# Designed miniproteins, single chains: the designs that were tried, part 115

Each design is a single chain, and the fold is of that chain. pLDDT is the mean over its residues in the fold that is shown.

## One batch from the design tools (miniprotein)

Design m3980
Fold by ESMFold2-Fast:
Structure m3980 (fold): chain A 92 residues (1-92)
Amino acid sequence: MEEANELAAKTAELIHRARQVADELARYDPEGAAELREKIEQVQKLLKEAFEKMKEGNYDEAIELFKKAYTLASQAVEDGERRLAELRARRA
């Protein structure tokens, strides 16, 4: 239970960070911002499915979905920040 709650909280923080990166990307790369927003929607879908499994008592499946959501959110932030840094470097 604690592991699922920690993963959910960390994933929520990554979603917040990804949204900030997407908003910044929208100024330079609207397409990249749209791609990042699509990934955020995928992460949110996984979180909803994970909470549904928790309500059903399927804790193992819920934890696996939280791990997938966290991994996807982490990758989305890393890719978005890298793209933003590259765009900023090209303008320098």
Scores: mean pLDDT 84

Design m3981
Fold by ESMFold2-Fast:
Structure m3981 (fold): chain A 101 residues (1-101)
Amino acid sequence: SKEKELEYFKATLDDLIRQAVLAKEEKDPEKREALRFNIVIQIHFLKQKLIELYPDKKEEIEKLADEMIRIVTDDSLTPEEVRAKLNEIKEKLIKLLEEAY
């Protein structure tokens, strides 16, 4: 059902946000880079899955996914700023998916 699919995507995004914040808090540069790389890969897989399910929203999905990658890879942001910015993207993405039927 649409409700179960939206719950799945909300949970997936919440887990990605948790991982991104933990990566920012990681003090070891090599471990931080490995965590960041894994998060970027997960965002790419999520993007592909969403485009396959909602091809009419491809451009908006790509824009939001690319913004998530920029936030995750921005070394100037604090963990708190990463959490806040990714939650804004999460809200926009979920709203987009809710409107896609």
Scores: mean pLDDT 88

Design m3982
Fold by ESMFold2-Fast:
Structure m3982 (fold): chain A 102 residues (1-102)
Amino acid sequence: GIKRKLEEIARKTIEEIEKLVEEGASKDEILSKVEAGLARMVEYYKLEFPGDEEKHDQIASFIVRQLKNLRKNSETASDKELVEEAKKTLENVVEHIVEVVE
């Protein structure tokens, strides 16, 4: 189902973020990787459920709020704390997409 594929995208995004942190990446690079992972989730959902514009708008609004919160938290977080917040953000978005579409 859609949940398994969204969880796979989240897991791969987290693995890429953890590698970037190990390589000394900036917080902006970590945030950009989160945004790319979320965009991939949206692209996947839109391909599976085309034409449901109201649900697409609900998901997009939720993602915008999640990213704003993550960016605010990043201002005081260590790189390790930012990774944990990014994991929560990706997990929250997966759960929200599943709830909206199922």
Scores: mean pLDDT 86

Design m3983
Fold by ESMFold2-Fast:
Structure m3983 (fold): chain A 79 residues (1-79)
Amino acid sequence: MEKELLEKFKEYLKEIFKNDTRPEVQELLADVEKAESLQEALLAVTDHIIRLRREGKLDLAEEVSKAFVEAVQKAKKET
């Protein structure tokens, strides 16, 4: 269950950002892909959101937050 939820979450997050070429998004997707547990994936997303906010990239931080919520909701519906 947890492993299936993690894989679906990674899949949906990649689908949301599939045409996004921004380096920050590519780094986010790479770190999420390396996660071995749902907790690690959630921590990776949270770390990137905090970093983006500290760098003044507030619009991108909000976009990542929204994408995260959408990916989690879709993953839960399929598991």
Scores: mean pLDDT 82

Design m3984
Fold by ESMFold2-Fast:
Structure m3984 (fold): chain A 82 residues (1-82)
Amino acid sequence: SELEEEIKKLVKEAGGSVEIKIDADNVTVTITYTVFGKPRTSTIEVSIEKEGSKENALKSLLESVKRMIERLKETERRHALE
């Protein structure tokens, strides 16, 4: 879907790798990235039932991913001189 591709593109542009899993109940993204030379993994899970549809769950997931990447860039920007 377009939302899945947007999420993947956003993570790749931020220098991370991404895996998106969709089951009957949840949309899950697992993002692997490097902070201060160390690999880190973050998982965000959104309920399809809570959001009312797969599309709405993906929209919520995209917004969560955007916020996470913004926080990651902020963290690296503050400590970029190592």
Scores: mean pLDDT 79

Design m3985
Fold by ESMFold2-Fast:
Structure m3985 (fold): chain A 58 residues (1-58)
Amino acid sequence: MTPEEAIKRAREATTPEEIAQYVDEAVRSGAPQDEISRATEEAVRRAGLPLGGPPAGF
């Protein structure tokens, strides 16, 4: 998987487990730390809000 694809999938992930899996793939493929952190924060907020969980529950 390419770093770009892994970041995109992490950003679009809707569950905490999917976010963690795609973030791990992004790290393995050598994606920039800044992009990984940004995608993780965005995905966690999206998953926490629409899924009814507070962000701190991650």
Scores: mean pLDDT 70

Design m3986
Fold by ESMFold2-Fast:
Formats: structure tokens, C-alpha cells, sequence
Structure m3986 (fold): chain A 81 residues (1-81)
């Protein structure tokens, strides 16, 4: 579906941003995934993609020692949970 293609594209963009150390691009993409979850709260594919992105983002923040990035990701996850 169009939604599945958009989710997959956002996940790919998020992974690329994390690999590049582009935290602002990663957070912007995570915010887009969160917005899709708010628009489609019962969609399991959107929910799973958001959960995976949060886990990957927290792992990247931990590896970078960036507590501010970790806090921003946790705040985003709590807003949608």
C-alpha cells in the first residue's frame, strides 16, 4: 500500500541519517513516523516501524554518549505511547 511504501521509505531515511550522524535529520524522520502513527493508531506496520526506529535511535544515542539526543527520543516515544 501507499502507507507501507511511505513507512519503509522513512525507515530507510532514518537509518541513513543515523549512519551519517545527522541527528537532526534522524529526529525529523522519527517525528514523521510518529505523525503517521497518530494518523493511523491501529496500523501495526506503522507502530512496529516507529518502535524499531525508537530502539535504533536510543542505541545510536548511547553509542554517541549523547544524553540530550536520548532524552529527545524518549520524549517523542512518550508523546505517542
Amino acid sequence: SHLDEEVDRLVARFREALAAGDWEAALATLEQLAALHKAHPDNPHVRQALEEAVVLGLDAAARAGDTALEARIIALANEVG
Scores: mean pLDDT 87

Design m3987
Fold by ESMFold2-Fast:
Structure m3987 (fold): chain A 100 residues (1-100)
Amino acid sequence: MEELEKEVENFLKKVEELIDRGVEAARQSPEAARKAVDELMEEVLKFGEKLGVPEIARKLATAIAGVLDAAIASNDPEKGRELGREVAKKYAEEILEKLK
């Protein structure tokens, strides 16, 4: 369990870094932000395959992308950062529960 918990913790930190990158890109242009979101989704999906939880990873990727897209559309990237991190943490906990 500790080994798995550390793996999920490292994943959460990586997702938070990608969310921060998306927020900074959104301050530059919507196009740059969408590219950062695509990169985030790809990393989340790869992690899900590695852990054998592709369904939860797909839900997480979709939820974060939706939050960041909404933040870009409303020109509120900091709210996107806050909500994205909350979503990532929630799904990280769900992954741990699913894997026991």
Scores: mean pLDDT 76

Design m3988
Fold by ESMFold2-Fast:
Structure m3988 (fold): chain A 84 residues (1-84)
Amino acid sequence: PTREEMEELARELERRLREVLPPEIVVDLRVGASERGIVTATIGLKRPLSPEETKAVFEVVEEIENSELGKDATIVVFTYVPEL
């Protein structure tokens, strides 16, 4: 993928994740693209995700990976709950 395609993919991934996650639990959301075709989303949460919320996140990732834009990219999602 080109750098422009990777940056577009990162923006779309951030947008879709913000749509499926309750805004009240999101402390921090960062999405970055690397030159190696890897897009990484790091999500700070006030609490662990429910099974339903986890499923929604992975459905977004799967949909994007199966799209024309994401087919040659690897998407990695990290979630963490800060100590407090």
Scores: mean pLDDT 80

Design m3989
Fold by ESMFold2-Fast:
Structure m3989 (fold): chain A 69 residues (1-69)
Amino acid sequence: SMEEDIAELEEFIERSVKNMEAKGVKFSEEEIQELKELARKLLEEGKSIDEVKDEIQRRLLELYLRKVA
């Protein structure tokens, strides 16, 4: 279901954020919530879970690179 897909993506986001924070960067609650909102929006647009995960990983990498620059 969409609710189950959202829950999986939110867990994926939280896990990915924790992995990046282990490398010495910090994510705000607002940044995390924006990623969760993006995931919901992409699912509503008909993207697969794997496509949404790929987009989230790209966004996380962009945020990471800005924080270390």
Scores: mean pLDDT 87

Design m3990
Fold by ESMFold2-Fast:
Structure m3990 (fold): chain A 96 residues (1-96)
Amino acid sequence: MLSKRELLEQALKTVEEGIRYAREGNIEKAVSLLSASMILVSASGDTELSEKINKVIKERQPLIDKAVEEGDEKKLQEELVRLLQEIKDLIAEELK
C-alpha cells in the first residue's frame, strides 16, 4: 500500500499540474486534476487536511461561480489558479 506521505506527494504533483493547465486556460483539465488530487488526499486518510481543503473550496466557490455567470474567462482562470495554489500550500504544509 502507498504510505500517507506518498499519496500526499502524488496529490501535490497533481495540483501543480492542475495549476499549469489553469494558467494555460485549460479549465476542464485543471478541474479534473483538482478532483484527482482530492481523491489522493482522501485516500491518505488525512481527514483534517481534507476538511481544510474543502473549507478553502467553499470560500473560493462564490468567486468562481460569479466569474462563470459573468462570462469573465480571465477572472475564472485567476480565481481557479488562486484556489489551486491555496490547496497546494495546504498539502505542502502537511508534508513538512
Scores: mean pLDDT 86

Design m3991
Fold by ESMFold2-Fast:
Parts: C-alpha cells; sequence; structure tokens
Structure m3991 (fold): chain A 100 residues (1-100)
C-alpha cells in the first residue's frame, strides 16, 4: 500500500523516482504511521490529547526527513502516511449492507 501511494503521488506531480527511492519513501511513510500510533497510544494511557501527540510525532519525523529528502519527497511521505492512518481500522464493524 505505501509503495503504491508514493508511486501514484510521484507520477501525479511529475517527480522522477527510482524504484529504490520509492521503496525508501514508502518505508519512511510506514515508520511515520508507527510513530504516530505509538505516540497516540501513550497519550491515551497518560490521559493526554492523542491528536496533539500524533501532531508532535509527525513534526519531529518531518524534521528528520527534511535533513535527507527534498520538500516534495517529504510531502509525499506525509500524504501517504495520513491516507493510511484513516480510522477504517475497525474492520470488525459489519459492512452497512453490501448493496447488490
Amino acid sequence: MYREVIKELAEKHGIELTDEQIDELAEAAQRLVSRMREARKKAIENGEDPEKAESDALAEFVRELRKRYTAEQVAMVVTAALRIEDPDLVSGAAPPEPAP
């Protein structure tokens, strides 16, 4: 999923990336999602604001990425991570009637 999102974003914005660069940015997006989830979990355990914890984790990770990647590449990583972070992780909710 991460690799496909990075590839689509690169093609949409006319950015040339090698397969290796796509894989690196996809891995960075996955690491960002992991960091945000851990920050959120700890904030909930401590009775703190989970949205602020996620935002802080995002900002710190973006700062690290900016040292190594271009602004456009950083934007692709963030966009991919945010698309995958959607609360559609409740796959235990019965689908609301699959229409014929």
Scores: mean pLDDT 74

Design m3992
Fold by ESMFold2-Fast:
Structure m3992 (fold): chain A 76 residues (1-76)
Amino acid sequence: GLGGEGFRAASQAVSAARRGDVKKAQEYMKKAREIKKQLDEAAKAARDAGADGMADMLEGLARTIEGMLKIAEEEM
């Protein structure tokens, strides 16, 4: 699912940043940001529909991806 794809992309970004591969880190960060945007939109839609549990889960996934992206930026 989107959360798993986002975690993989963010994890790959951190790994690339740590080995000094700035170009690959940026490519993976871009993918992770695109997925985070989709998770943010899905969370808003779930919240608007009254599916608070789903919204909370999607918001949590987006926050985790954001944290990994920040780590990747700090490693560059």
Scores: mean pLDDT 87

Design m3993
Fold by ESMFold2-Fast:
Structure m3993 (fold): chain A 100 residues (1-100)
Amino acid sequence: PNHPDIATSYTNLGNVYYSQGKLDEAVKSYQKALEIRKKVLGDEHPSVALSYSNLGNVYYSQGKLDEALKSYQKALEIYKKVLPDHPKITSIQNKIDEIK
């Protein structure tokens, strides 16, 4: 259950639920992907940052702005530390600025 491919499957499932407007199911799927990635890759891997970004997006769509902000900030911290030129940094920063 902790294999990276399983985390990718949960991310894809979360994306499908999100597209269908099933936001609670999307959160659950992205949380499972995050948990697996943290255990397999450690807390500072770019794939963990991606999982936080996905959670931020779905929380934002739910109107859970505090949870969205927290998730985006975690993603931003990881990307800035490990991939400082990554284009996701600008997109995540813009979402944080919209919430604040």
Scores: mean pLDDT 85

Design m3994
Fold by ESMFold2-Fast:
Structure m3994 (fold): chain A 105 residues (1-105)
Amino acid sequence: SLVEEARRTGEALGEALAALLADPSASALELHMQLGVLELAWAVYRVLPENGEEAARALLEGAAEALARSDDPLAQRIAELLREAAETLRVGEALERMRRLVDER
C-alpha cells in the first residue's frame, strides 16, 4: 500500500539522518540537506489525491521510529518532534525547530 511504502521511505530517511547525527564530522549543511529531503518526501506524499495525508503521516512516523532507535540525544529529540508533527499536522513548525536544533549542534 502507499501508506506502507511511505512508512518504509520515512524509516530509510530517518536512518540516514540518525547516521549523520552520529557522525561528529557531519556538517550543518549535510544535516539541513537531509532534513530538506525529508520535507520534500512529506510534501510529495501529502499532495497525492488518495491516502496522501495518511501516507505523509506514516512517513513522519517511520522517520521518528528510526531516529528513536539512535542513542544520540539530538536524534531522540528530533524523533519526538516528528511524532508530534504526525499527530498535530504542524509539520512546518516542527521542521523549523529541527533546523534550529541542527544549527545549535
Scores: mean pLDDT 89

Design m3995
Fold by ESMFold2-Fast:
Structure m3995 (fold): chain A 86 residues (1-86)
Amino acid sequence: SLAEELIKEATRAALETARRLIAERFPGLSDEEIIARHPEALREAAAEAAEKGIELLEEAAKKHPEAREALEEAIKKLREEKKEAE
């Protein structure tokens, strides 16, 4: 569905944001090393990624009112994930 495609796009952009933030802070460290030594940085990156995803989904809901209900549910889920990361 259109909503599924928009959610996938927002998720990809959010993951890209998280990866960029982690790469900037810890160039050359593996995911395992970052998890073990710097879990706070992963939490911060997850919060920023969730915020990016929310912004993209809100814009998509404005452009595609037919998908609004599904997109609003995805936004609520991301807001919950961001709250858990804080």
Scores: mean pLDDT 79

Design m3996
Fold by ESMFold2-Fast:
Structure m3996 (fold): chain A 66 residues (1-66)
Amino acid sequence: AKEQVEKGEELLKKGAEAARSKDYDKAIELFNQAIAYFEKAREDPRAEKLLQLAKDMLAVVKEQQA
C-alpha cells in the first residue's frame, strides 16, 4: 500500500506541473494514473484524501480545457 501511495503522489505532482504548463491532456492522463494508484492503496488512510484531491484537480483541468 505504501508504494502505491508514493507512486500516486509522484503522478499527482507531475499532473499539477503539466496543468501549470497548460498541458491539460498530459495533466488529465497523469491525474487518472494517480487516481488508479490511490484506489489500489485503499488500506492507507492517506489514500482517501489524496484520491479526493486528485479527482478535484482532474475536474478543474477538464473545465479549463472545455
Scores: mean pLDDT 80

Design m3997
Fold by ESMFold2-Fast:
Structure m3997 (fold): chain A 57 residues (1-57)
Amino acid sequence: EGEKLLQQLLEAIKAGAPREEIDKLAQQLVDTLGKLGAPQSHLDQVRQLVQRLYDAA
């Protein structure tokens, strides 16, 4: 499930999807990883990576 969310997020960023869609996919990914026991530092890194990728696109 997390792998599919990552793929969808990457495709949305590459396609220039609206910020709201990117944020929603990123939140779903973070929520899924959090439920799987990922540490908060990892979740924060994912959020920062998504922001940087969106800003660079």
Scores: mean pLDDT 74

Design m3998
Fold by ESMFold2-Fast:
Structure m3998 (fold): chain A 59 residues (1-59)
Amino acid sequence: GLTPEQLGAAMAEAGRAARAAGGRLTDAQSKEVADRLRSRGLNVSAEQVRAVAAAVGGY
């Protein structure tokens, strides 16, 4: 699970990436988002980014 801070950052980055990608992230795009979050000190995996993107973009 993600902390509230990690979830907020993941939602913002995944939302931005999904908007640019036409609504769904690939595995490679999810990894890129996770790598950017980790470089900022947020411990987030590509799987967690993909799950967050699916949850927020899946309406």
Scores: mean pLDDT 73

Design m3999
Fold by ESMFold2-Fast:
Structure m3999 (fold): chain A 75 residues (1-75)
Amino acid sequence: SLDAEAFVEAAKSHIEEARKALERGDYQAAVEHATRAIEVAQMALDLGLAPDEAKKYLEEAQRLHNEAVERLRAA
């Protein structure tokens, strides 16, 4: 559905921004974008939108968030 596509694209967009932030060493921005990706993917799961894709993006966003937080604490 259009709503499912919108949530998936929003989660994907925030995941890509989190990756870019990690690549440039902006760990605070990486945490922020990964957190937003988690929120969007969790909302999609709660609403039953694209459950396989939402779960996949939630797992990826959680992984990126954990990496960003660890790097931010080490900095």
Scores: mean pLDDT 86

Design m4000
Fold by ESMFold2-Fast:
Structure m4000 (fold): chain A 98 residues (1-98)
Amino acid sequence: SELEKFLEEVAKREAEIQELAKTDFLEAVRQAILEMARAAYKLGYLTEEELERIEKARDDLVEMARLFGEELYRRNLASSNGEEAEEAIKKLEEEAKK
């Protein structure tokens, strides 16, 4: 199925990034940011222009991380914190049960 193929490709990319992290940690971080940015774009959390800015900043990891983090942070803060606040409350309730 298409889903099985997609999950297999995701697992391959994760394994590749993990192996890369052993020899080139900074490049592994860069690839992880790019994969997350592309996923966010496909899900509609980033515009094509925002994705392009992140990709263009690839030679400056700090700027790439700032662009990705700031855009997602601003969008998440501007869209209702209600769902994430509810998730945080559920985690606190689970911790209180211990």
Scores: mean pLDDT 63

